# Designed miniproteins, single chains, continued (2), part 47

Each design is a single chain, and the fold is of that chain. pLDDT is the mean over its residues in the fold that is shown.

## One batch from the design tools (miniprotein)

Design m5714
Fold by ESMFold2-Fast:
Structure m5714 (fold): chain A 96 residues (1-96)
Amino acid sequence: SELKAAVERGEAVNGVKGEVKDFELDEKGVITNLHFKAEFKDSKTGKTITFELHIKDYKLEKASVEGEDEEALEKIKKKLAEIEKEFEEAVAKAKA
């Protein structure tokens, strides 16, 4: 909750700077709309990773990750696949 509030204000928390442009839930608490951008800079390497997630009307419109750290990019891409699967399962459960 504290991280979400800081992200909404555009503040960097623990090297993570994010922006929440849209966030909506349905009556069952499932995300219907979300537009989130985050930038992470590693303090030791100086490398930056940018992440963007856009969900509109229960549809994943965009999920992208870009950066200079190949290992971190691979890890984040795996996490994005997990999040997408969990989101699809939550939407299916809400519509049942």
Scores: mean pLDDT 66

Design m5715
Fold by ESMFold2-Fast:
Structure m5715 (fold): chain A 73 residues (1-73)
Amino acid sequence: SSEAEKLIEEGVEAFRKGDYEKALELFKEAIKIAKEEGDEKMIDKVLSMAIATALETKAPEGSAIVLELEKLK
């Protein structure tokens, strides 16, 4: 979904800017849309991009974001 992909892009940008609450909400919305569409690959993409961004930024908050998103799978 182009909508879910746009939310992933915005979530990654928010995460890189240190806006962790906004990043989490954007990633959660992307997973919600992917679930409604039955797009398992998109759900995996959200999680993979969140993990990659957490590793890139080395922010301790990144682990908390990833764990919250994993609960939504």
Scores: mean pLDDT 84

Design m5716
Fold by ESMFold2-Fast:
Parts: C-alpha cells; structure tokens; sequence
Structure m5716 (fold): chain A 63 residues (1-63)
C-alpha cells in the first residue's frame, strides 16, 4: 500500500545519506528495514535489490 511505499522511499533516502557519510552500519540498518517492508509487500525484486545493497555496503565496510 501507499504508506509502506512512502516508508520505503524515506528509508532509501536515509540509507543513501548514511552511505555518503560512510556510516555503513546505519546504511545497512535502513536497507534491512527496506527488505522487511518489501517482504511485507511481496515484492521479490525489491527484496533482492535490498539484499544486494546490504552485501555491497558490507563489502565496503570490510575494505
């Protein structure tokens, strides 16, 4: 529904901000929440995108 989609958009903006600030833990937390909301919506493509984002940010944190 629209409310969940709006929450995902907000979390995407917050995740991007944290990523640009190199606050990878905060970026991962927001991406994990996006994944949870995408699962609630049954959007398998959005879930996969969030999982890829989490993996990418984790790799950058480890580098």
Amino acid sequence: GAALEEEIERLEREALRAYLERDYDTAIAHLQRIKELAEELGDEEAVARAERGIAQVRALKAA
Scores: mean pLDDT 86

Design m5717
Fold by ESMFold2-Fast:
Structure m5717 (fold): chain A 109 residues (1-109)
Amino acid sequence: SKKEVEEVAEKLLEAIREGDVEKVREYGEKLVELAKDPETADAVVAAARGILGFLLRTPDIPTEVLVETLRYLAEIAKITKDEDLLELVRRLAERRGDPRVIRAVEEAL
């Protein structure tokens, strides 16, 4: 449901703010699974765009957290076939300039 997507996305944002890589993996995986369901896919894309907006405004996100987060967002873009979301993920990785972040995104594609 849309409510479930919003709850999972909020938990993912909380994990990102806390720097909790394990929780980023837990909620990232849940968001990816919701992206596979046609009934929730549009809500997941909207949530992913919101998360990307947060990451763009928060340059101090630890590299390990950013790597995991962008890997899941790239998977969501791939599953939903949203080329605009994919381009936004790539641009954020390039803007960060960390080779580990860039590699993680390219490996998820």
Scores: mean pLDDT 87

Design m5718
Fold by ESMFold2-Fast:
Parts: C-alpha cells; sequence; structure tokens
Structure m5718 (fold): chain A 69 residues (1-69)
C-alpha cells in the first residue's frame, strides 16, 4: 500500500542518516493509515516521525508527535 511504501522509504532515509527526510515519509504513512482507519499503525508512524525529528534536532516537532501518538 502507499502507507507501507512510505514507511519503507522512511526506514531507508533513517538508515542513510537523512532524519528529516525519514520524518516526512513517516508523516505521509501516518496520514495514509489515518485514511484507512488503522489507528495503531498511524500512532506507530507518528512515533517514528517523532524519533526522526528528534534525531534531526527538531525537539518541538518531535514532542508534538509523541504527544499525538
Amino acid sequence: SDAEEAVKKGEEKFKQGDYEGAAWYYLKAAGEYYRQGDWDKMREALRKAGEAFKKAGDDDRAQGLFDAS
């Protein structure tokens, strides 16, 4: 699915050290899971986006995503 492809791309970016790029792919995945009604996978994608933003040095965005998940 589009959500699963976005998660995979986020994981690839995260492994490459592109944490900001990873975070945006995880946010795309969360939006797609929201559209599907898969709340558990949506929250997991939001957590992954938060972790990626934290590694990118964006603590404010990271905290907002952790609070939303």
Scores: mean pLDDT 87

Design m5719
Fold by ESMFold2-Fast:
Structure m5719 (fold): chain A 97 residues (1-97)
Amino acid sequence: SKKEELIEELKKILEEAKELLEELKKLLEETTDPELKEFLEKYIKRAEEDIKRLEEVLKNADKMSEEELKEALLQAQEDLGIVQVGLAIAKLLKEKS
């Protein structure tokens, strides 16, 4: 069903978001620059909040309409993209530190 497809896509985004969070945390552990640490801590907090929201969506997915799941998917994709860009910037900043 369309709802099942949307739920599977949301689960994939959750897995990708968790992988990005682990990469951000590893980069934070390797970082001594205070400004880069602050940048990484902000993106880690964002990623943790995004994961928590997506886990709540998945917990309630059976009660959600197809339209609500489509809106949740769009939001999850946007949130994932922001964290991906943040990680890429952090990697570039580390190379210049």
Scores: mean pLDDT 90

Design m5720
Fold by ESMFold2-Fast:
Structure m5720 (fold): chain A 98 residues (1-98)
Amino acid sequence: SMDDIAKDVDEQLDEIVEAAIGNLKGMEDPDLNKRTANFVAAMIQLALISMSNDKEKRKEALERIKKVAEELTKSDDPFVREGAELIKKRAEEEIKKL
């Protein structure tokens, strides 16, 4: 159920955030399949974080993801820059709902 997913997310929130940050940085991989997989994983992890029932921890998690994404938007690589901008925008939208 959705409540079971939210509980699992709350229990593993720090691990999900660290994995999301790793996958965001993994978008810099020169291999097309690896960079795409990292972007998709980061998007899934962002969606999971947004399912957390702990509003304060969810906000802290989203702010951490936003900060890493903001740094990656400075990349000269269009894939990294555009992927990071999408993740940053989604994190900002989720923070505004809090």
Scores: mean pLDDT 86

Design m5721
Fold by ESMFold2-Fast:
Structure m5721 (fold): chain A 67 residues (1-67)
Amino acid sequence: VSAEQIAAAINEAVREGRAKGLSEEEVKELIIERLSKLGLDREEIRAIFEKYGNLTDAGVAIILKYS
């Protein structure tokens, strides 16, 4: 999995979630689902969201850890 693929998946999930009026928690679940399809572990991604507490910092942390 590339940093570009991770960034694209996160950005698409955020864009789609905002377009649908999803909550931040619903957007986090959408990101987890999309990254899981790229081969990332759901629980590892959830732990990163728990550690950083917001979409922006968590997103950057995921990209940096898996690139």
Scores: mean pLDDT 82

Design m5722
Fold by ESMFold2-Fast:
Structure m5722 (fold): chain A 82 residues (1-82)
Amino acid sequence: SMVMEEINRMMRLIAAEALAFVARRAIEKNVSEEMKEKLIKDLEGEIKLLEELIEREEDEKLRERLEEVKRELEEVIEEMKE
């Protein structure tokens, strides 16, 4: 169902935004290097999933939001590497 595909994309956006929030909190708390490495791997995995969704997205506004969230995750990864 097209509707179910849209719901799945919206759920992915929510998950990505939640992951970015958690990662920023981890930076604030200065978590261990081991934890940072695991979070970076999770963030990179989510970015790849978002890239696949962006390539298939026909809704311009949703695509723009997916691209925005992807940029947010990429920014968090760079902050984690500092």
Scores: mean pLDDT 81

Design m5723
Fold by ESMFold2-Fast:
Structure m5723 (fold): chain A 55 residues (1-55)
Amino acid sequence: SAAEEAAAGLVEAGRRGDAEAVSALAREAGALPLSPEEDQLVGDALEEAARALGG
């Protein structure tokens, strides 16, 4: 799904240290009509990306 692709992209961008890509992907995902489960998936991925950027 688009949410799964966004979640994977967020994690990969975070691991690369690409803060601009993380921000762009988060904004794109936020514009999607996500289910509660998809919203949680993207939110969890964003937290993981933020941790990777901070480490």
Scores: mean pLDDT 82

Design m5724
Fold by ESMFold2-Fast:
Parts: C-alpha cells; structure tokens; sequence
Structure m5724 (fold): chain A 61 residues (1-61)
C-alpha cells in the first residue's frame, strides 16, 4: 500500500535534515530509537524487508 513506506522515508528525511543542520542529535536519541522500533514493527506487519534496511540506515545516522 506504500503509506507505511512513505512514513518511513519521511522519518529518514527528517532525521537526515536534522543531522545535517547540526541540531542536538546525539546517539542514542529517543526519537531515533522510536523510529527504529516503528520501522521494525512495519517490517513485521507488512513483511517488506525494506523496513529493516531503513531501520539500519536510521541507526547509522
């Protein structure tokens, strides 16, 4: 359906922008951890492995 995929991409875009702006994002940040957990949940619900790849990318930001 791609709605969940779009939300995951929006999360990644927001985190990348925040990181690039030099805002106070020091790992582990609660928002980053919450995003990773959401992406893992989406993977379990949809079975789409792209969400696991996105979660790993978020963890590396």
Amino acid sequence: MDEAKKKAEEFLATLRERRAAGLRVSPPAPSVEASVELLKMLNKETGDPVYLAAAEEVRRL
Scores: mean pLDDT 66

Design m5725
Fold by ESMFold2-Fast:
Structure m5725 (fold): chain A 60 residues (1-60)
Amino acid sequence: LVEDARRALEKAEELLAQGDYAGALTAASHAVKLAREAGDEELAERAERIVREAQAGSGR
């Protein structure tokens, strides 16, 4: 679960860097869910930051 959450977070960061806000939002939301299921609050908080950034980028 923790490793799956990290992979999802890395994917979200890559998609965000590419300007794929929809993809980044989906991947980051998945990372939040996995991190919370694993009990990794730090990882969940990092993923939530990417969710906010992806939403801000798409909505402007």
Scores: mean pLDDT 79

Design m5726
Fold by ESMFold2-Fast:
Structure m5726 (fold): chain A 106 residues (1-106)
Amino acid sequence: SERKRLEELLRRIKAGTATLEEIYEALKSPDVELRKAAVEKLGEIGNVEPLIEALKDPSVEVRKAAAEQLGRLGSRVAIPALRELNDPDPEVNEAAAEAIRRIEAK
């Protein structure tokens, strides 16, 4: 039942039918796919603060997605967090550097 609940929540997030509360619940899920989908949806909505927090997610995939979404949104509020990010994964650092370039180009 829990697996079916998580699969249903993932479908609703991707379809744009999930509530903001459900998206925040998804960010706290042990499921990496669900946290990544929540990060991508928060990027579409333009909610910067949860994306900045997601830069510290335990999963490389989620941290990279958060950096990419912050770059897409172009919010200067994210620049200090992106600059302070010294990730053990080089792809996350490259995503953060690209995000800063995109934000500063606006």
Scores: mean pLDDT 85

Design m5727
Fold by ESMFold2-Fast:
Structure m5727 (fold): chain A 69 residues (1-69)
Amino acid sequence: MMEELVKKAKEILEKLEKGLDPEEVRKKIKELAEKTTSEEQAKIFAEIAKEEAEKKGITEEEVLELAEA
């Protein structure tokens, strides 16, 4: 279950990355993180999201803050 959600999040982020600016990427990362119910699940998702966000120039710390907020 958790691993499947993480894979779906990664696929969505990969598609969004090609068409979104950095602010939209941040917003999508936050939305997906809020959808996860467990803290552990949110952390795993944030790790995947930060790899995509790095291509947009968003820092790892900022991605984690968005996932925690």
Scores: mean pLDDT 60

Design m5728
Fold by ESMFold2-Fast:
Structure m5728 (fold): chain A 102 residues (1-102)
Amino acid sequence: MEADELAAELGRVYREAVILQRAVDKMEQLGADPELVAKARELVDKAIRYAEEAARHLSQGDLEGARKFVEEARRYVDEAREILKKSPVGQKALDEAEAEAA
């Protein structure tokens, strides 16, 4: 039950990170500030890496390690989302990426 809940949250975090990765690519294509693009990309890359580490720990039965990595991945997802919302171009890119994922 706890492992299933953690796996479900990991799946949600990973899905959100992939959507944000698409949003960052769209933001770059729309001519957003290169520094904001670079910052958002760094945060998204960290979110994906931490989610992958969480999956590894979960597969080994390390629920505590998996939970810590899921929490870090969620933090980076939230930070990346805030960076995208910092500009109208970033908001548009995020809206388009989320609509494509729906």
Scores: mean pLDDT 86

Design m5729
Fold by ESMFold2-Fast:
Structure m5729 (fold): chain A 78 residues (1-78)
Amino acid sequence: SEELKRKAAVKIAAASILVTGAEYARMLGREDEAKRFEEGAKSTIEELKKLAEQMRSLGDDEFAKEVEEYAKKIEEKL
C-alpha cells in the first residue's frame, strides 16, 4: 500500500539521520549522545523490519525486500 511505502520511506530517512548523528557525536567524544542516537536507530530499524514483514504478508514481496535491504545497510553502519 502507498501508506506502508510512505511509512517505510520516513523511517529509512529517520534511521539514516540517527546513524549519522551517532557517528558525529562519537567523533566529538559525546559517547552518551552517540549511544542514544544508536538506540533510536536500532528501534527504527526494528520498525522497518516489521513494516517489511507486513508488506510481505500483503503479497508485496519486492518492496519488502527493498525495505529489508535498506534496513540492513543502515544497521551495518552501526
Scores: mean pLDDT 87

Design m5730
Fold by ESMFold2-Fast:
Structure m5730 (fold): chain A 56 residues (1-56)
Amino acid sequence: VDPARQALLEAIAEVLDAIGDKIDAELAGDEEALAAAEAALEAARARLRALLAELE
């Protein structure tokens, strides 16, 4: 198994999980959970972008 491919798949999964958490927080009206989910999504997207740049 290619370690770079595995890291990329994990980063994609983290973005998807963070999107799900954000939707759940919005539906629940939980402002604290929403802020945490938005921060997690930003971090996950930054990590994914960094991994994609390394593959270039």
Scores: mean pLDDT 81

Design m5731
Fold by ESMFold2-Fast:
Structure m5731 (fold): chain A 62 residues (1-62)
Amino acid sequence: SEKEKLKEFVEKAIEGILDVLRRLGYSEEEIERVKKAIEEAVKKNPYDLQAVIDAALEVLAE
């Protein structure tokens, strides 16, 4: 279904974001904070890629 494909796309985008942060030299502590924020966004809406991106950026702006 389109919803299943969108959910898989969001999940792959999350993996990509975390991989990029590791490659840029962010610490495991920083990555864990980003991951936790993303997990909360996914709990609210697993189809909202913008909310995932916003959650990651808010953590990195601290």
Scores: mean pLDDT 83

Design m5732
Fold by ESMFold2-Fast:
Structure m5732 (fold): chain A 95 residues (1-95)
Amino acid sequence: MKVEIEVQEGTLPAWVPPGTVTSTVRVLVFPGRKPASDEALQLAEELARERAEKHVKTVTLSSVGQVPVHGVIVRVRETEDEEAVALAYTSLTVS
């Protein structure tokens, strides 16, 4: 059977305190109503991570400001019920 892949991406501004702000990719993987194969879970994670890594940045702020947070949702369906969903986002750390 053909695997169906859906990708959704978006960017939202986040308010952050002054300092050096570094974005780091975080990935969360969720099984659907019925567990998808380990291969489908791995594929969803890899695709979400790859997309989010393109938006990693370091910014230095002298005052409170906005830094973009990029989110990626990848859905991999093997059947109507067997789905893997990965959410990747650029998590912000201030140092």
Scores: mean pLDDT 80

Design m5733
Fold by ESMFold2-Fast:
Structure m5733 (fold): chain A 56 residues (1-56)
Amino acid sequence: SDEKIEAAGEALAEALKKVPEEEREKALELGKKHLEEVLGEENAKKAAELAKELAK
C-alpha cells in the first residue's frame, strides 16, 4: 500500500541522515536492495526516491 511505501521511504531517509554524505549513495543502494525483498522492485524504487528527496 502507499502507506507502506511512505513509511519505508521515511525510515530509509532517517537512516541516510545518520551516515556521512560520502556514504549516503551506498547506503541508499543497500536500503533499496533490502526493500526489493520486502515490497518488490517497483515499490522499492518509489520508497528509495522518496528517501532520496527527504534526505536532502
Scores: mean pLDDT 81

Design m5734
Fold by ESMFold2-Fast:
Structure m5734 (fold): chain A 67 residues (1-67)
Amino acid sequence: TKELVEKLKEEAEKYRKEGEEKRKKYEELAKKSKSKKEREDLLNQGADEVAAYESKAGDLERQAEEL
């Protein structure tokens, strides 16, 4: 139904926003890092966490499209 589609899309947006907050957190930690390697590792960790949130959002968006 239309209401289920809207709810799934809202949850997907929430996950994307949480992922964006995670990205910003890791970017701030990377900027405060004293070594290039540490900065790169933090950005990679941030990217992995963001990807997990984006994956959840994508699954919800896909469910909405299939309904």
Scores: mean pLDDT 83

Design m5736
Fold by ESMFold2-Fast:
Parts: C-alpha cells; sequence; structure tokens
Structure m5736 (fold): chain A 90 residues (1-90)
C-alpha cells in the first residue's frame, strides 16, 4: 500500500540518520568540524524529508502505522538535534 511505501522510506531515513549521527561524532572527535557540518547538512535534508513523508502518512495510514512513523520521525529529529549540538560545542 502507499502507507507501507511511505513507512518504508521513513525507516530507511531513520537508519541513514543513525549512520550519519555516528559519522558526525567521529568527525567531531577527530577535530574535522568542516566534515561534521557537511554531514549535519545531509541529516537536515533527510529530516525534512521524513517530516514531509510522516505528514502524508498521517492522512492515509492506520493508527499503528502512523504511531510507528511518528516515533521514527521523532527519533530522526532527536539525532539531528544531538549532532547539531555536538558540532556547535566543538
Amino acid sequence: SKAEELLAEIREIHARIRELSNQVGEAVKAGDIETAKKLVEEMEKLADRAVQLNEELRKIGDKETVEEADILTAFTLIHLAISKIAVENA
């Protein structure tokens, strides 16, 4: 279904955000702040995409699918916020 396709993309974005968040941490530890900033920019684009997909899914998804998408989108935004703070404090 279209709702399952939207949820699948949100799951892929969440997985990628986790990978990027780890890479930001490694770049910050290495003192490579320029690379860390570029990774955060990529995370911001993915987070914006997840929010848009989640809003579309809320219109057509059942309660369980919407709740999973909301949780994954929230974690995506939390990872972005943590990564941005790490870069600002480096």
Scores: mean pLDDT 91

Design m5737
Fold by ESMFold2-Fast:
Structure m5737 (fold): chain A 61 residues (1-61)
Amino acid sequence: SGSLELAEEFREAGERAERAGDLETAAFLYQMAGRIYEALGEHEKAAEAYERAARLREKLG
């Protein structure tokens, strides 16, 4: 579905930002992916995205 596709796009964008060292942008993008996955009932993918976002935010202080 288009919504799942959008969530995957945010997740992939987060991965690219993380690889580039833009941890602030990566955390935001993972959080957006998590929200969309959660709305779709994709609980495992949502949890993974939120965990990645939280981990990056902890590193940022």
Scores: mean pLDDT 87

Design m5738
Fold by ESMFold2-Fast:
Parts: C-alpha cells; sequence; structure tokens
Structure m5738 (fold): chain A 76 residues (1-76)
C-alpha cells in the first residue's frame, strides 16, 4: 500500500540507505500517480525534487517529512 511504501522509504532514509530509498521512492511515485492521475504533474514535481536530493546524497529525514506533507496537501 501507499502507507507501507511511505514507511519503508522513511526507514531507508533514517538508515542512510539511499539505494533502498531510491527504489522505494520510484515505487511510491508510481502508486501515488496511479491513484491520483489528475494531480500527476504536481506530484511528479515533488518526487523529482526528492529523487535529486537522494542522488546528491542530501536527503534528510526532516526534508523527507516536508516533501510527504506537500504530497498529502496535493492529494487531500
Amino acid sequence: SIDELKEQLLKAVEAGDFDAAREHLIQLRKEVIKKYPEKAKEIEKIFSKMLLDIVQGKLTVEDFKKYLEEIEKIIS
């Protein structure tokens, strides 16, 4: 589920496992866009920012939580 993918992604970020974080982020993005296709453009923008932070080794737990809050506001 989307909630399970969010928890797995958070745990990967907390562990500093950016390879696992990247894989979970890609799966979460697919599932969220599938559920909310009319909001895909706004969702994709936030996920693209998170992916860039992961690739650059810069994603913090606090930044990740803020990105999730932005997505929740979009899909509310």
Scores: mean pLDDT 85

Design m5739
Fold by ESMFold2-Fast:
Structure m5739 (fold): chain A 57 residues (1-57)
Amino acid sequence: GRLEELARQLSTLTGVSIDQAKESLKLALEGATPREIAERTGVSEKAAQGAVLLSKL
């Protein structure tokens, strides 16, 4: 599905795992900020920002 495709893109661009990418994207779709995503998933702020941007596609 689209979430899985976006998770692969985020993982490739930022080096986070597919599971971390999926969780980050789910939080972004729920309206979480990059900082909240980074704090909850352990990904970098840069990866969290990527999740927010991709969630708008």
Scores: mean pLDDT 83

Design m5740
Fold by ESMFold2-Fast:
Structure m5740 (fold): chain A 71 residues (1-71)
Amino acid sequence: MSEEELEEFARRAAEALKTLSGVEALQEIKRLIEEKGVEESDFERIAKLIAEYSGLSEESALTALKVAREL
């Protein structure tokens, strides 16, 4: 993915984590992963951006991405 696409994904994922309930946020993140074709190799980079936009830790953001992928 391009840097711009990763930033767009991270911003949308951060918004979901802020505005939706836990399970609903994870389901939206899964939908975004599938829509954008995000690979697990990009998760660490995306987690850093999600942390920046959401105020979560990078570890919490990374965990959310991994859990969402497995739904």
Scores: mean pLDDT 81

Design m5741
Fold by ESMFold2-Fast:
Structure m5741 (fold): chain A 72 residues (1-72)
Amino acid sequence: MKSPKEKAEELLGKIVTAKPSGRKGIVVGYKGDKVYIAEDNYTGGVAHDGSLLPGSGIYEVPIENIEDVKDP
């Protein structure tokens, strides 16, 4: 089975749906077993130390909560 890190890396650049909220967006980064998802109105980014910069429409999701994966 793939490790959590490998699963998160495979999601980078994909459009995903996160459960239970049903939020949808593009994966812009990952950290361990978590992915960072940007919605259409995202205004933030990722800092040099890998921390998430403030912005609307970006959020952190455990990869086990990813329900659907689609190419952009």
Scores: mean pLDDT 65

Design m5742
Fold by ESMFold2-Fast:
Structure m5742 (fold): chain A 74 residues (1-74)
Amino acid sequence: ATDRRAQLVIEVFKMLDTDGDGEITHAELESFGLDVAGKSIDEAMRAFLDLDGDGTVDEAELREVKARLEAAKA
């Protein structure tokens, strides 16, 4: 069976990848309200997903991230 957390990570990635090209750009991250100035794509995403700064992201945190991305897109 597919891990639910892995599915949520894929869904979040697809939401950030608005062009569907498999790549995330600074402009796409900025459109969701992420601060990308002076950061790489990986650094910005890591900081955004690691809300507690403890290096762990559980299913509930991924659901909150997804909700925040939906709200930012509106």
Scores: mean pLDDT 64

Design m5743
Fold by ESMFold2-Fast:
Structure m5743 (fold): chain A 120 residues (1-120)
Amino acid sequence: MEAEKLLEQAERAYENGDYEKALKIFDEVLKLYREKYGEDSPEVARALLNKSRLYAKMGKFDEALQLAEKALEIYKKIYGEDSPLVAEAYRDLANLYKLMGDFEKAEELEKKSREIEAKR
C-alpha cells in the first residue's frame, strides 16, 4: 500500500515533467522494496528499470545505463536468460545505446531481445 501510493505520486510527477521529484520518489520506493523483498527481487528490478527510463528522459544516460544493467542482472538471476522480462531489459538497454549514438551495441542488444522472444 505505501509503495503503491508512492508509485502513483512518481507517475504524476513524471507526467508533469517533474523528473527530480519522480527520482526522489523512486529512491523511496527502492528503499522500501529492498527492505521488504531484498536487493535481488523482481520489485527492485522493476523500480530500477523505471528509474533508468527517467534518467534517460533527463539526458543522464550513464546513470540510466547502470540501473538498466542492474535490472537485467536481477531478472537473469530470478527468471533465467529466456524470460520476457530479460528481453524487455535488453530492449531498454538497446534504446539507451541508440540515444547515446552507439548503434552497433544497440543492434547487438536488440538481437538478444529478438532471439529470446522468438523462442517463446
Scores: mean pLDDT 85

Design m5744
Fold by ESMFold2-Fast:
Structure m5744 (fold): chain A 73 residues (1-73)
Amino acid sequence: SVLELLEEALEAAKAGDIEKALELLRKAAQMTTDPELRTLIEITIQEIEENREDLEGIVKAIESLRREVARAL
């Protein structure tokens, strides 16, 4: 599910594996048919790609994304 992919992405980000986190977020974006959720995931991917060294910010961004997606489902 989309939520499972976001949870795995969060775990990868907490471990410092940013490339794995991005891979999982891209899979989540491809899996969702909801254009609003897809846009939120794509914005989060863009923020991470622009700020790859801000590990704390990346974790917070994915936590926020997971919360918003969970609320929408």
Scores: mean pLDDT 85

Design m5745
Fold by ESMFold2-Fast:
Structure m5745 (fold): chain A 98 residues (1-98)
Amino acid sequence: MEERIKEEKEELLKLGVSEEDAEELAELLKEGYEVQEKYESGEIEREEALEKLRELMLRIAEILGRAAARNGRAEEFLAEVRASASPEVVAAFERGIA
């Protein structure tokens, strides 16, 4: 788990995400893995797991929007997000850009 989070953080840094944003994203990814583990172990119900993952996804989208704006890539990533993501995720990404 820790090794996977480290690899994902390194990948984000290679994409031009700042050290601070990469750290915050790594923590949110860790929370996502913990939610999935609790669901797979039967500690939480599917509905609870989906709601927690939804909240994490929206926070991740906002941070990614902020990172994209800092790197001058906001329009590029916003076009991709609008093409593939739900309206809720698009709105979160747009909040990060602003």
Scores: mean pLDDT 78

Design m5746
Fold by ESMFold2-Fast:
Structure m5746 (fold): chain A 62 residues (1-62)
Amino acid sequence: MKVLAEATVSLPAFSPDELAFRVGDKLLVLEEVDENYVLAKNLVTGEEGLVPKSALKKVKEL
């Protein structure tokens, strides 16, 4: 089930696999990768990558 989430912090991409985002950005969670990371799409930038779960708050389950 896909989840709409919101970034609670701003983070740059530290590696090519990571997603950059700003506080308040809406992200679509596509897949849970492990207990600490999800694969998400930033709906503001259109980019996809790994995001730490601790950086996100759930807005809505889709």
Scores: mean pLDDT 82

Design m5747
Fold by ESMFold2-Fast:
Structure m5747 (fold): chain A 85 residues (1-85)
Amino acid sequence: MELVEKAKKLAEEAKELAMEALRTEDEEERKKLLEEAEKLLEEAEEALEEAKKKGAPKEELLEAEIALGVAKLVIAVAKLVLEKE
């Protein structure tokens, strides 16, 4: 289902941006990367909600939910690092 694939893709991109933020020493660049990651995560959540409404298979939904959960965790860790500074 296209919406499930979109949700997975956006979640993975959000995770990658959050990981780049954790590796970045420049605070301003780190904030920009996290803002982009949060935007992609919101789009991924919207795509997953639409997929659920359209009756996407349970197995595909589970994979997307796992990808979203991982992205949320990485973003949360990156935000904690930013808050300490």
Scores: mean pLDDT 82

Design m5748
Fold by ESMFold2-Fast:
Structure m5748 (fold): chain A 63 residues (1-63)
Amino acid sequence: GASEAQALLAKAAELRAKAAALRAQADAVADSDPARAAALRLEAEILEGLALIYEGVARLLAS
């Protein structure tokens, strides 16, 4: 229902915020520690993928 959809969208928003923070951290260390920057970007990409799954399920529950 609507409450379940809202909860999933909230989780997706949290994952996207964390991914944005990780990308900012990666940019900050890109020149000094490129391996760390790559790892942070990979983690951000995984979180963005999970957010898409939560958003997709929320859309189905709201329809």
Scores: mean pLDDT 89

Design m5749
Fold by ESMFold2-Fast:
Formats: structure tokens, sequence, C-alpha cells
Structure m5749 (fold): chain A 96 residues (1-96)
């Protein structure tokens, strides 16, 4: 499945990038951000299991944006995107 392969490549790329960039005070904060990245990925996976294929793609893009915001140091944007992911998951669970 192309989406499953894309997610695996995305996770691997992010881990490699995080390791390569671990040298600054901002990257010291990235140790805490790793937990947020895992939470974002977990939320996206749970939402994708409940979503239609079109919504699955939107969820993947939203998760990607949240993770990119974390790497850019834009914590406010990352938090808002994370909240949107939670809202999406909650909505999908209600439709069960």
Amino acid sequence: DPEEEEIRRQVDRLLEQARANVRTPEQAETLELHERIIEIVDLAREAQKLADPEEQKEITLLAGRAIEALFEGNLEEAERLYEELKERLERLKREK
C-alpha cells in the first residue's frame, strides 16, 4: 500500500533528520518534541482507520504539517494542528 510505505518512509526520514540536527539548544527541546511526534503519528493512524480514503489523505497531510511545524520551531502552529487532528479523530469516533 503506497500510503503505508509513505508513512514508514516519513517516520524514518524524520528520525534521521532529528539525529542529524541534535546539536543546538532547540534540538535539546526536540527530545520532548519526539513524544509529540509519536502522539501525532498515533492520532493520525487511529483517525485513518476510521476515515474514508480521501479523509485519510487529508489526515496524513495534516500530521505532516504538524511535524514540520515542530521541526521549524513553530510550537504554536504545531499545537493548533495537533488540536485539529484530535478534533478530527473525535468526530470520526462519534460516527462509529
Scores: mean pLDDT 74

